# Designed miniproteins, single chains, continued (2): the designs that were tried, part 7

Each design is a single chain, and the fold is of that chain. pLDDT is the mean over its residues in the fold that is shown.

## One batch from the design tools (miniprotein)

Design m4210
Fold by ESMFold2-Fast:
Structure m4210 (fold): chain A 62 residues (1-62)
Amino acid sequence: SLDAAIRHYEAAIEKAKAGDVEGARQHLLEGDRLLGSPIPAPPDEKVLAHAERGLASVRAAR
């Protein structure tokens, strides 16, 4: 569901900002999986940016 994807992207952003890049990556990948989006695994320095883009896209789709 879109709500579940939103929760995972929000958790990814929170963890990335806290310095937990691996936890952030796991939430990002789960959010993308719930949307059925094929994704390459992002490098550590781009995890936050990818999570923020994912959240914005899901919110725009409602």
Scores: mean pLDDT 78

Design m4211
Fold by ESMFold2-Fast:
Structure m4211 (fold): chain A 59 residues (1-59)
Amino acid sequence: MREKIEQLRASAKELRDVAEENYKAAKATGSKEMEQIADELLKQSDVLEEEARALEKQL
């Protein structure tokens, strides 16, 4: 199904997966910049999940 809610959740999961990869890379290399990028991606993922949840509550 191509519901707006499903799109938001799919995008949120992709951002979270990329954030996890960046956290692992940051841990391995000691890169604070990669850790900050991961933090930003995770925050964006949380926003999308919150939007999906708000839309679901309207149904």
Scores: mean pLDDT 80

Design m4212
Fold by ESMFold2-Fast:
Structure m4212 (fold): chain A 84 residues (1-84)
Amino acid sequence: MTSLTLDDQTGKAGSTVTVTVKGSGSPAGSTVLLYRGDELVDRKTVDSNGTVTFSGLPAGTYTVAAISQDDVPNSAAARLTVTP
């Protein structure tokens, strides 16, 4: 069982934003969901480094949620603020 951790993230509009997912085990293979309000904007799989990248995001407030790929799924969520 992987216990996931996410901290609040920040980035700039039009740049590459790196979201780091931590866990008590490897977070690789976990699913990251990016929401703007209640709408799902993007879905990515955590790489072997424990990160996902989002590029070209408009300025705004997003929610990042990570869900483990374990038999008993664990989840974490944090806010992503993208400034102009």
Scores: mean pLDDT 76

Design m4213
Fold by ESMFold2-Fast:
Structure m4213 (fold): chain A 90 residues (1-90)
Amino acid sequence: EEEELKELLEEERKKEEEELIERRRKELGVSEEQIEELERIHEEYNRRLAELRERAAREGLPAKEVGRREVELGSELFSKESEVLLKGDE
């Protein structure tokens, strides 16, 4: 049934998440705490980007303004990721 399918999907998602955390930690030589912070930063970025695009569609924001905001969000993402990676063992 629908609940059984949802349970299987949740189980697979958890497995993939655990593998991703382990792989990134080994690959980047970063701590688990840093990986969690990077994931949080990425989640916030994706959420804000989606909100920007939805609002642009609803309010008819100019494409140039939307593009400028997207570049700003991308720059903030890069800056935050760099800070986390550079302060690994302070």
Scores: mean pLDDT 73

Design m4214
Fold by ESMFold2-Fast:
Structure m4214 (fold): chain A 112 residues (1-112)
Amino acid sequence: MKEELRKKAREYIAKAESYLDQAFELIEKGEPKEKVLEYVRKAREAAQKAIDLFIEAGASPEELQRAGDLYRTAVALEALLEGKPKEEIDAMIATLSPEARARVEKARELLE
């Protein structure tokens, strides 16, 4: 049972990563913000589902950290696309992994 929950959580991690990759690609191509937001929201929902499943399974801190990093990346990108205040976006970006931070900062440059 718990291993099946972990397997499902990993599937949602893969979905969240795929949706974020699609969102970043759409930003690089100059696609409308509404289209990018569709994929960012899907990524956030997938990452949240992974977190919920990992909690139910009694997952390790490392498993929860990966899911949380994807969730925070999606939330930061959504805030950036919705035009949230700079101070709020900067605070969100500060919580990201170095790799995620680099991707969101690149997206920020392309959107300005």
Scores: mean pLDDT 87

Design m4215
Fold by ESMFold2-Fast:
Structure m4215 (fold): chain A 102 residues (1-102)
Amino acid sequence: MTTSGGGTYPVGSTVTLTSSASGASTLEWVHNGAPIPVSRVSGFDAHGVRADGSSVFISLGTSTSTLTISNLQPEDTGTYTSRGYDAEGNEVGSASTNLTVK
């Protein structure tokens, strides 16, 4: 399992984080250990708005999940972890990337 797309991005920009999670039935995105709103995806795309005004879009593909964050704010800085779960709800893997917003 892998997670990529981190780095340093300017305030107000958009980032796409990509997780490769073959064999997972559900993916969860977490920021600094806390679930992102609408972070648990099972067979459909999900949208949400964070308290800082950034917008999140999560998509689940055949072997990948993407987390797109638009209107990045400094509060979006941190470690982003994708966790994969099987059909029974057991964790099958996780991977992290770091994001810095300036």
Scores: mean pLDDT 74

Design m4216
Fold by ESMFold2-Fast:
Structure m4216 (fold): chain A 96 residues (1-96)
Amino acid sequence: SMAEKLKEIEEEVEKAKKKIPGILEELKKAMSAEELIARYEAALEEARKDPSTPQSLLEQLEMGLRIARALQRGEELALEEMEKFVEKVKERVLKK
């Protein structure tokens, strides 16, 4: 049923959200916010130079840059941006 399919999607979204703090902690251990910003800015510049770059990849790089900049300003802001990304993925899954 459509209700069971919605429940499965909601369970996967909640599971993804529950992993966000752990992902952020591992990211903080791997590199500084400054290094992360520099890497995303460089990747986004190169992606924008290539007209064949998929819009979805540009959106992911732009989201990554927003998360990195938020992390530099405070962990809570980075968590908010990561949660917004999970909700955007949920919208795409529900749409198709």
Scores: mean pLDDT 74

Design m4217
Fold by ESMFold2-Fast:
Structure m4217 (fold): chain A 115 residues (1-115)
Amino acid sequence: SLVEEVEELLEKKKYDEAFELLLEEAKKLEKLSEETVVLLLSIHAYLLFLKMNRDKSQLDYAVEEAIENFKSMFPNQEISEEIREKVRKLVEEMIDNEEKIREAFIELARLLEEE
C-alpha cells in the first residue's frame, strides 16, 4: 500500500523520496481535495525550509516557492488565501513538533489512496 511504502521511507529518513512518491500519486488524479492540497504544499514547504537551514525568516519564501512549484504541476488547481493560511499554520506546527511531519505524510498517503 502507499501508506506502507511511505512509512518505510520515513523510518529511513528519506523525506524527499517519500514526498516525490506522494507527488507522483497526486499527479495521477484529475482534481485534488483542499485537504490534499494543504498537506502536499505544507510538506513541500517544510522540506524547502529544512534546505534553508531552518531559517525562520525564510518561512514565507519556502511557502511561496512550494505554491509556485505546485501551480506549475497543477495549473488548473486554485490556491486561495485560506489554503495559504492553513499551509503556513501547519508548517509552523511542523517546525515546533517534528512528529507533525510524519503525521502529515501518513495522512496525505491515506487521502491519495482513498481519492
Scores: mean pLDDT 85

Design m4218
Fold by ESMFold2-Fast:
Structure m4218 (fold): chain A 84 residues (1-84)
Amino acid sequence: MKISIEEAKKLLESENPMVRFSAAYILAVNGDEEGIKLLEEFLKDENPELRAQAAFFLGVYYKEKGDTEKAKKYIAEYLDLIME
């Protein structure tokens, strides 16, 4: 379900990194470029689960947008993170 951009921006202030991740994703799918940048920052997070999720969601996002080259890049990063 679509959440408001203002509510998503408030969730970015959460102490919980999973909540901030979800907010960044909601912003990204609503066309906010800042959300995409935040997801790219999560690729460098200390939590390997957050890194894997960021790569996966970026891959799916760009696949849905028709950017096949970016989708391929992020899906490859996701596979590298889960396969070790």
Scores: mean pLDDT 78

Design m4219
Fold by ESMFold2-Fast:
Formats: structure tokens, C-alpha cells, sequence
Structure m4219 (fold): chain A 72 residues (1-72)
């Protein structure tokens, strides 16, 4: 569910040391894409792109992307 994707992305981002506003933005993006019925590959790609734009380190971004894929 979109709510599950939001929770998973938000908690994973915080665990990886991502600042609260950025963690929320990534979680909101992933949940919105999931609610819109986007493919898992599309959601993962969009989250990775946004994470990079917001300066999230590659290791953290990868762990968040894996969490998205597992939640979907």
C-alpha cells in the first residue's frame, strides 16, 4: 500500500541519517507514485533521482531504493 511505502521510505531514510525534511519529501514522492499505480521500477528510479538531487549519499539512496522495492 502507499501508506506502507511512505512508512518504509521515511523510516529507512531517517535510519540512514537523512535529514527529516528530505526523508519526508522522499517518502511523500514514493507514496504518491504508488497511489498513482506506477511500476516499482519507475518509483525506484524517481526516488533515486530525487535523492541525488537532494544530496543524499549513494549508499543511503541505494538502501532507500531497496526498501521501496521490498515494500511494493
Amino acid sequence: SAANVHDVVFNTALKEGVPLPIAKELADLAATQAEAGKDVSTIVSEVLTKAAELGVPPKAATNIALAVAKAL
Scores: mean pLDDT 85

Design m4220
Fold by ESMFold2-Fast:
Structure m4220 (fold): chain A 87 residues (1-87)
Amino acid sequence: MSIREKVFELMERLIEEAERLGDYEFAEKIRKLKEELENDESASDYEIALYALIAAHEAVKRYPENEEIRELYREALELLREARKAQ
């Protein structure tokens, strides 16, 4: 699986968790961001990983005790590090 595919899968999991928590406004914001990045063929793996990390960080601020969101944030950090090494 490419870094790009892993990032969009992570964003989808973040959307699902936000919806489970009843935060439909936040879920919609992430969905719109994901759609924008999917339609931007010029966006680098690093850029999409960075946006996913920013979204996951906002999720942690909203739900600091949610274990799934904390795990998604850690995965987003790893994807950003992977993308940075890939140039």
Scores: mean pLDDT 87

Design m4221
Fold by ESMFold2-Fast:
Structure m4221 (fold): chain A 93 residues (1-93)
Amino acid sequence: SSKELEQRRKAAEAEAEGGLAIMHASSSLLASKSTTDEKEKKELLELGIRRLDAGIRAAEEGAEYVADNPELKQALLDTRDALLAAKEELKKA
C-alpha cells in the first residue's frame, strides 16, 4: 500500500541519517585522538555527540511515525541503540 511505501521510505531515511551520524562521530573521535590541544579535543568530541543526538532524535521520530509497523519500528529502535552505544564511546574518550 501507499502507506507502507511511505513508512519504508521514512524508516530508510532515518536509518541512513543514523549511519551518517555514526560515521561523522567516528571521524570526530579519531580527530580528537590526533590532536594535542585539549580545547580542540573537547570541541571535536562535543561535535560528534551533537551529531549522534541528531541521529537519535531522527530514529525516535521515525519509530513514532512507523509505530503501527512493528518490523520498521524495531529497526529504528535498533538504530537508536547503536547511536546510544556510539555516544557512550565518545563520552569515555
Scores: mean pLDDT 88

Design m4222
Fold by ESMFold2-Fast:
Structure m4222 (fold): chain A 66 residues (1-66)
Amino acid sequence: DAVERAIRLVEERMTEWLVSLGVPEARARELARASDRELARATGQSVSTVSRERERIATEVVAELA
């Protein structure tokens, strides 16, 4: 299922982004599946920044799977 694969890839790329911000990998994997609010709190980012990054990653993933 392309949708399930897209969700997995978005989670993987969100995890990579969080690791780049200094979040430990295990925590980053948990946060990649969490709400934008929880992610913002954990990283010190704004909710709007987290939401925009997630949308950017999702757009790239969908384009790659098209």
Scores: mean pLDDT 82

Design m4223
Fold by ESMFold2-Fast:
Structure m4223 (fold): chain A 59 residues (1-59)
Amino acid sequence: PDPNSPEHRLAEEALYSALSLKPQALDKLPTLAPQAVAVARAVGGDAAKLQQLVEQLIA
């Protein structure tokens, strides 16, 4: 995985933003991180859509 890819950076930003609203989900980060990256690829770099889906992912 390339940590400097646009998809990785968008996934990281969306995930940390969502975790700021639900810090108790931080313990699930190893499971959430690859899922967030997969979502970022699926939405083709749409940051708003990615943010919405990542927030649903940690719910």
Scores: mean pLDDT 74

Design m4224
Fold by ESMFold2-Fast:
Structure m4224 (fold): chain A 84 residues (1-84)
Amino acid sequence: MAAVNILGETSMEEAKALKEELNKKPNASATVNSKGILGAKIDVSVEEAKKYAEELSKIPNAFVTVDENGNVTAYIKGLTKEIL
């Protein structure tokens, strides 16, 4: 298995809504800090993680990295529900 880690900067209202949506998925967990930054972790296969890296890298203002174990980390400014 691999992990997809997403850090998204958005409004507090949107961050809370995205946190609720992600926490409904059995393989996902999400938190929101006091500044409206969403932190999400999704446990997926290595193949699914690669697909996430490709899709997330298409987002303007997204920074995506993949480590040697296939774990994906993405930082996105202006994260919205349509992106996730």
Scores: mean pLDDT 76

Design m4225
Fold by ESMFold2-Fast:
Structure m4225 (fold): chain A 86 residues (1-86)
Amino acid sequence: AVAVLRVVVDAAPGAAVRVGARILAALREAGVRILGAHGEVAGRRLTLWLAVPAEDAERARAVIEATLAADPDALAFEVSDAASLP
């Protein structure tokens, strides 16, 4: 089974892509297998959809939230469940 996480970040100016790259790096370092990813940047807002094994979804969410909480370029963020990748 697959879970899709939707991550929305209000980034510091010019930082949205860098924040997205840090999320992906943190998931890789934590051993979370990414089955699919889609990212969009609109101004300072990054929206990232991540497909992961359903059994890894809670761990992936925790890694994302910890990474963003520690990132000074992530001014505000939200992680939610999505039905599918866009």
Scores: mean pLDDT 87

Design m4226
Fold by ESMFold2-Fast:
Structure m4226 (fold): chain A 80 residues (1-80)
Amino acid sequence: DIEKFIKEGMRLEAELKGEEVSDEELEEAAREAAEYISSLPEEEQKKLLRRLEVLTEAIKAELAGDKEKARALIAEAIAS
């Protein structure tokens, strides 16, 4: 589920930034993002989703204190 995946990523980013975001705001933002991504051609959709997966792993690495892994994952997302 693209919407659920995006919502989880947004939640993790908010945690990393120390931001308080309501569940309702996260659900609405994730829905809009999922609708946009789903409107793209399949090739672009696949590429964007892969990039978002790598960025989500980078956020998880930063939250775990693994800055080196986070930087490597960000570089991978940009280079792909």
Scores: mean pLDDT 79

Design m4227
Fold by ESMFold2-Fast:
Parts: sequence; structure tokens; C-alpha cells
Structure m4227 (fold): chain A 68 residues (1-68)
Amino acid sequence: DVLGPLMQMMLEHMYKVVSPAIQQGISNGLSRQDIVNTATDILKRVYPAMSDSQAKGYATLLVNKVLA
């Protein structure tokens, strides 16, 4: 089943919240892993209902989207 459009809108919202920190991490020369860890922490603070696994998964996707 195609939940793609709804998932994409959610990811775009999360991206808008996290992208400034990801961009600052890149500008400051942080490693990919450090940027992922920072994004994970931000998502856990902004979306406390997320599990650790979900937050890390979304953070990884968002960081990969910026760095790819």
C-alpha cells in the first residue's frame, strides 16, 4: 500500500525543524555520525512520543537527504 505522500509530508515537516542544525553541523565541519547524533537528539526533544529507534531512523534519513 502507498503511504508515500503522507510519509513525505511528515518527513518534510521534520526536515524543516532539523535542517538548520544539520546545515550548521556541516558548516562547522562535524562528522556525519555527529550530525546524525545531533539530529536524533533534536527529534527526541521536539517529538517526545517517538521511540529512540524511530528518532534515529528519521534523523539518519534527513541527514542522508542533506549530505547526498
Scores: mean pLDDT 78

Design m4228
Fold by ESMFold2-Fast:
Order: sequence, then C-alpha cells, then structure tokens
Structure m4228 (fold): chain A 71 residues (1-71)
Amino acid sequence: SKIEELKNKANEAFAKSLLHRGEADRLEQEMAASGSTDPALRARIEQHRALAEEYDALSKKYTEEANKLEK
C-alpha cells in the first residue's frame, strides 16, 4: 500500500540520517583528538551533517504523508 511504501521510505531515510550523523560525530572526535585543522576533514564533517539533516527532513516528510493517508 502507499502508506506502507511511505513508512518504509521514512524508516530508510531515518536510518541514513543516523549513519551520516554518526560519521560526522566520529570524524569530529578524530579531528579533536588529533588537533587537526585540515579543511578537507572539516568539509567532510559538514557534508555528513548536511546529509543527516536532509535525510531527517525527508523521513519526517514521508511520515507526515503516511499520517495524512491514515483515516
């Protein structure tokens, strides 16, 4: 059903959000521990943070759409 499709997409997006958030946290901890000021590493952290926010927003959008169809 469309509701199941949207719920599955929401769960997949949420999982991807968590993965990118985890990667950003890991890289940030590595940077702090090493005292690194590498701009490339900073850019990678920012990219993972941005992707985490995008996937989180996408998950919420799919959840909202699924809820609108449940009546």
Scores: mean pLDDT 87

Design m4229
Fold by ESMFold2-Fast:
Structure m4229 (fold): chain A 71 residues (1-71)
Amino acid sequence: VAEEAAKAAKELGLSDDLAQQLGLAAQRLVDQGASPKLALDAAVMSAKLQAGKASEEEALKALRRAYEDIL
């Protein structure tokens, strides 16, 4: 999950540092009980938001879905 999220962020043009941070954030969501798919979706949408390719609403929705699996 962490490597997949980092790879997606790099493909969107984010720096290695940001890609690694997003990968770690996705792994943290999985460790807290989120499904790997929803954690990856949340990280990818956050990367797209930072790259200007997604809305805040889309990023928030993906993050909320991941947190619903935890809570």
Scores: mean pLDDT 77

Design m4230
Fold by ESMFold2-Fast:
Structure m4230 (fold): chain A 87 residues (1-87)
Amino acid sequence: MMEEKFRKWIEELEEASKKGDEEVLKTLEKIVKEMDEEEKEEMKKLVEERKKLRALGKNAEISPFESQKMSLAEALLEVEKKLEAEA
């Protein structure tokens, strides 16, 4: 269930943030490495949806949880790109 996975990842990142920025980065890298292709495609869809909402000026119309999911998706894809660029 994607909603349950998002809640788990958000909780893991919130706990990591209490320990410092290095733990947040390690947690993001761990999540990226654990994601399958279906989960990566879901992240890409959320990022594209957020871009569309911003372009239409409708980003403020989304729920707090939807906003958190989109922000997490953006962070995970940026970490994935950085890991690929370093390889």
Scores: mean pLDDT 77

Design m4231
Fold by ESMFold2-Fast:
Structure m4231 (fold): chain A 69 residues (1-69)
Amino acid sequence: AMETHAQRALQAVREGKLDEARKHARELVEIFNKELGEMSEEEIEKFADSVLKVIQRALEDTEALRAAR
């Protein structure tokens, strides 16, 4: 489940579908929080945003490396 949501978030970022990417990142964080039971709604949103930013940065870094040849 977590891996599936992570893959969908990555695909959505690649396609420029940021709303879909946020949705999948949030679902990923909610699955994680279900085991921990400690995160507030604000913490879930912040964590989801952090996950999305990491995915975006990884894609940007990959593109920069390709451009540098």
Scores: mean pLDDT 69

Design m4232
Fold by ESMFold2-Fast:
Structure m4232 (fold): chain A 82 residues (1-82)
Amino acid sequence: MVILKGTGLLRDGTQGEATVEITEKVDEHSFNAIFNGEEVGLVTRWPIRVGDVAGIVKKTGVPASELTEDDLVGFLKVTEVE
């Protein structure tokens, strides 16, 4: 399990500290994750590093190439990787 901590910026303009737990790998840049207890998709480079920005999407199990901007619910600016 990989745990990401950082600053979340949601599409509604909400900002704050966020934790994302990566649960499953879908492809080289798409993952299933848990964000505030909800199942989400995560689009990020791999390996993930401090300073990276990961996209949070509402869909799970979808390859990065099949995700659109309409699926995007927010971003996480990574400050810690566990």
Scores: mean pLDDT 80

Design m4233
Fold by ESMFold2-Fast:
Order: structure tokens, then sequence, then C-alpha cells
Structure m4233 (fold): chain A 80 residues (1-80)
């Protein structure tokens, strides 16, 4: 399901964040491409919007926890 795909992306971001305190837009984009390919266009747009807001606010390199929060927010929007 879309929610399971987002949870897997959250886990992948958390694991990457343990290795590197800072994540690049490219690294996060690779995780999203790998785990979120099964999302509908609308679901993918919600996830992309929330993650892109983090990079817009924080710059090109962000903390894994900031990306996790964005993915959790996207998950809540899709659940509602």
Amino acid sequence: SALEAIEKAIEAVREKGKENEILSKEEVGEILEKYLSSLSGDEADIVTEEVMKVFEEKGDEVKGEDVVKALEKAKKKIES
C-alpha cells in the first residue's frame, strides 16, 4: 500500500541519517524513487511537496529527522 511504501522510505531515511547527520537532495531523491514508485500521482505529489518544502526551508543539505517528519506529514495527509 502507499502507507507501507512511505513507512519503508521513512526507515531508509532513518538508516541513512544514522550514517550521515546531513542528507543531500540527491540522496533523499534516490530513496523516494526506490520506495515510492508504487504511489499514485496524487500520493506522489503530496510526498514530493512535503519533502521539497524541507529543502526550500533548510537548503540543499538537511537532517534525516527533518525528512522523516516531512514523510510522516505526507503519510497523515494520504491517510485522511
Scores: mean pLDDT 80

Design m4234
Fold by ESMFold2-Fast:
Formats: structure tokens, C-alpha cells, sequence
Structure m4234 (fold): chain A 86 residues (1-86)
């Protein structure tokens, strides 16, 4: 039953990321992919990678950063869901 809860949470994160992806530019989508890769499935690493992006691109709005982070989290969730479907 905890596995079902984990799957439902991952599916919600994937869906949120897919919705946010529609609002991203190609550059922002690439940043989201880079953040997901650097995080490697670690939520704390995701926060660090997101903060590093903001330091490199201080012109990013909170709304832009939130969408980029949502897409990155969705990509991580997709990878975790694939691992669970073994």
C-alpha cells in the first residue's frame, strides 16, 4: 500500500512537470534537464542545482524558476517510476 502511495505521488509530479513544460522555452527546458541530471533523484540535490541556476541567471523570476524546478522534478519522478515498474 505504501508502494501505491509512492506511485500516485510520482504520477502527480510527472503530470505537474508536463503542464509546466508547455510554458517553458527551449533554453529553460534544457536547464530543467540539466538540473534533473545533476540531482540524480535526490531532492536536496535538486534544491542545490536550482539555487546554482539562479546564481548563474539572477534575472530569472520566481515563477520561471518554479516552472523549471517543476519540470526537473517531473523528470526525476519519471525515472523513479520506471525503476519501480521493474
Amino acid sequence: SSLKTQIERLEKLIKLGEEAEKELSEEELEWAREIAERAGGDVEALDRATQELLKANPELTEEQLARIAAVALGLIARRKLEELKK
Scores: mean pLDDT 81

Design m4235
Fold by ESMFold2-Fast:
Structure m4235 (fold): chain A 76 residues (1-76)
Amino acid sequence: SKEELLREIEEVLREIQELAATMSPEQQQQLLQRLGDIGRWTAEQMRAAGLSEPSQEQLEELLARLREVLAELRAQ
């Protein structure tokens, strides 16, 4: 459901935020750029679909991309 996806997205973002607090300013800037790219990609998909709010499918893709970021941060 959308509610479950939003909850999972929030949890992943909290973990990313916790890891970001341990990073150098340069690493934080790279992270912000990557999160910005994901945000812009999601906004573009919404525009292409004519949506004012993300669909369930778009939230699933957003979650997947955020999980990739989290995995990269944990692997560093």
Scores: mean pLDDT 81

Design m4236
Fold by ESMFold2-Fast:
Formats: structure tokens, C-alpha cells, sequence
Structure m4236 (fold): chain A 69 residues (1-69)
């Protein structure tokens, strides 16, 4: 499950920017596949790690790529 793997990468990331990106990507994949639980989990994680402008941007980029995959 690529969305679950992305969420796990977000939780294991040491940098907020990387964590936000993977969280956004997992949320995007969840949204595209109709998995609302993973879309929610990834979105909340992206918000948690996206505390800087750069990290928030990374999360948005991850979401766009995940929702387009």
C-alpha cells in the first residue's frame, strides 16, 4: 500500500520538510484512491510537520503529486 508506506516515511523522517512532503503524498494517494482514512491521516501529519513555510510548501507538492499518480 503506497499511501501507507508514504505515511510511514513521514513518521520516520528527521526533517520537517521531508516529513511534510511524504505526509502530503500519502494524503494525495488516499484522496485519489478514495481511501478517506489515509487521506485524513496524511493531511493531519502534513499539518503537524508543515510548521514552516518551506515545509508547508513541500506538503502541498507531495499532495499534488500523490493525487495525480
Amino acid sequence: DEAEEAIKKAEEAKEDEEAAYWAGYGAGLGSRNGDMEKARRGGELAKKYGKTEKAAKAGMEGYVLGSSA
Scores: mean pLDDT 84

Design m4237
Fold by ESMFold2-Fast:
Parts: sequence; structure tokens; C-alpha cells
Structure m4237 (fold): chain A 95 residues (1-95)
Amino acid sequence: MFPESAPLDAAEAAAVAERIRAAIREQAARLGVELESLEVEVAVGASRAVADLAVRLAVQAVEVAARRGHERLSLRLTVAADGDITLELETVPRA
């Protein structure tokens, strides 16, 4: 288990980004939501604690969209080295 207070190196940032993508895909699949696009970026030097918060926010956003009847989503999540989290979610209306 990596120390929560240590900044992520390049390999750790890449591994965390992939785990976040996997968690978002799993939540979408569980709820029957199609991901039109999924972009996840975790900066070198980002905090693991901030990345953990970011994944929780993204997973909750997918759940809220699904509960509102959205069946297709595009999601972008960015975790910056300074601790900023950017979450962009676009809903695709049913045809």
C-alpha cells in the first residue's frame, strides 16, 4: 500500500489512472450505462488521497446520471498535481 502523503511518481500516476478507469467502467456496466468516451488523467505529483476523492466523485456522478434515466455518458476526469479535480460529464439523450 502506497503512503497517502507521498506524491505519485509517473508509474504510480499511470497505475492510479487505470484503476480509476476500471472503477468507472465497472460502475457504468453495473448500472447499464454506456460510456461513449472515458478520459482519465492523473498528473505526476498528484496526491493519492485527492485521486481517491476524484474516483468517488466520478462513480457518484455516473450513479446520479443513471438514476435520472441517462443511458449514455461521456466522462472526463483530471487530477492535477496541485490538488485540483476537474470532472466533466456529458449526457447523450435517448434517440
Scores: mean pLDDT 81

Design m4238
Fold by ESMFold2-Fast:
Structure m4238 (fold): chain A 71 residues (1-71)
Amino acid sequence: AAERAQIEAEAQALLEKIDKDNEAMKKALAADERLSDEVKAELAEGVGESFRAMVESIKKLALANLEKKAA
């Protein structure tokens, strides 16, 4: 159904936005003199992974709810 394709497309768009935002954040963190290199790396990795995991969880929930409504 079109609704499933829309959910998958929206999830993919969010993942692409997260990747772009994470890359921009890494560049911004590299210019920040207040943070250590270790903290910069942990922030970039942690934030990116957390957002990706959240998008995947939301996608799974949305698809499961769509299947329940179809059944």
Scores: mean pLDDT 76

Design m4239
Fold by ESMFold2-Fast:
Structure m4239 (fold): chain A 108 residues (1-108)
Amino acid sequence: SEIQEKLLEKIEELMEKYPELRELPAPSSRLAQLMENPISLTTIKEKIESGEIKTVEEALEEVTALTSDILLNLPSDSPLAKKTVEMYKEFEEFVEKLKKEEEEKKKK
């Protein structure tokens, strides 16, 4: 669908802007040991491609889960935590824009 294509393009853009969030942390790292749900931008992309994520709301839930896992396990002043917050805000703004565009199309 058009929404799935737009979600894939945005996730790929975020993977380039935030390479630290692209892949799962190394299994030997403390962060990997502390993550409750092993999730990365790559796993989110794979779920969109497979059709497991079908809506902008489901995509936002997955990005929220990634953000929560990192922020619960890292100090808020860490570079990775700050980048995670920046990535989340950018994706949330993208989702709100897509929702507004869909609502405007339904009015016509």
Scores: mean pLDDT 75

Design m4240
Fold by ESMFold2-Fast:
Structure m4240 (fold): chain A 66 residues (1-66)
Amino acid sequence: MKKRDEALEKAAREVGEILGIPDELMRKVYEEARKEGLSLTDVIGKVAEAAGVDPVEVIRRLAEKA
């Protein structure tokens, strides 16, 4: 795995844990983002929409954890 892809997958997994989204769904979003060359922000946006939460709130929570 490329370091960039690994970091994106790890971040997607953490977002899924924070929002209570199944790993299977997070994996689909990650694979689609990787295929289209989408940024982490785009992935967070899609995940937040699926979970019914504000993407800005998700980003804020990730930044606080970091």
Scores: mean pLDDT 68

Design m4241
Fold by ESMFold2-Fast:
Structure m4241 (fold): chain A 120 residues (1-120)
Amino acid sequence: MSRPLKEFDEEKMRAELEANPDDSATLADLLVKAAYARNFELMREVLERLLKFPNDPNAARGVIEALRAAILFGTPEEVAYLFKAIDKLNITDPVLKVELKSALILAENLFPDIKDYTKL
């Protein structure tokens, strides 16, 4: 999990994004990688494309997993941005709903002011 600063290949990730702009599974995996890499700019670009698939369980899975990564390793800003994205998704899978609830509880415990950042 700990990588040197050049460990994630941003150029390769951007190439995958451009090659697979409509593949929700690839976009979800790229979003998670960007979140773990703490590349907020790339995370935003991937997320904007992924939000075009609001009913796709891969979109919900990717955002929830990226949210968990941002909660553990990111900033309140990154967490708030992903939290806002969740409101745009139609999450119907009961397993993903449980995962989301767990992530939100974790976020509130680690970032007590997170609700002020999201203004939900």
Scores: mean pLDDT 75

Design m4242
Fold by ESMFold2-Fast:
Structure m4242 (fold): chain A 88 residues (1-88)
Amino acid sequence: MEPSKEELRRLLLLGAEQFRVLGDEELAEEARRAAEADLSKEELEELVRRFQERLRRLQEEVNADEARREEILRRAAEELGIPVEELE
């Protein structure tokens, strides 16, 4: 199944939120701008692929850095109003 432009934009917005949660505000903003841009379907598909690859690498970097991972979980717990233990 080939995704629609609206589906691709939704994936970019989801990616932006994931980047924000992981502490990469620049990538989050870049993904949000991409979702709002007047781009072709092919350009949106390429951007979704690239942001998914960048997100995977960021998740791997966070997982390799215990201090960074702990800080991200602490901030997420504070934002959600739950104990950090609930996110582990």
Scores: mean pLDDT 75

Design m4243
Fold by ESMFold2-Fast:
Structure m4243 (fold): chain A 78 residues (1-78)
Amino acid sequence: KLGDIVDELAQKISNPAAGITFVAEAAKRLLEDPNAPLEVIAEQSVEYTEKSLDLTEEEKEKLREHAIGAVQAVREAL
């Protein structure tokens, strides 16, 4: 479920707002283009999250580290 993906990502980044923002954006993008490459959705969702929130460099690094895996989990949950 999407909520479980949010909670897992939030824990890995140590930022709940980043977890929910990223997962919501990834889900929106996957619904608009279900055949988009995971890497493209991940990059766009990272960019959106970084523009929407004031993230530390450590939080940005952790978000990028887990982005593709999170997008894959979101796609499987949709």
Scores: mean pLDDT 85

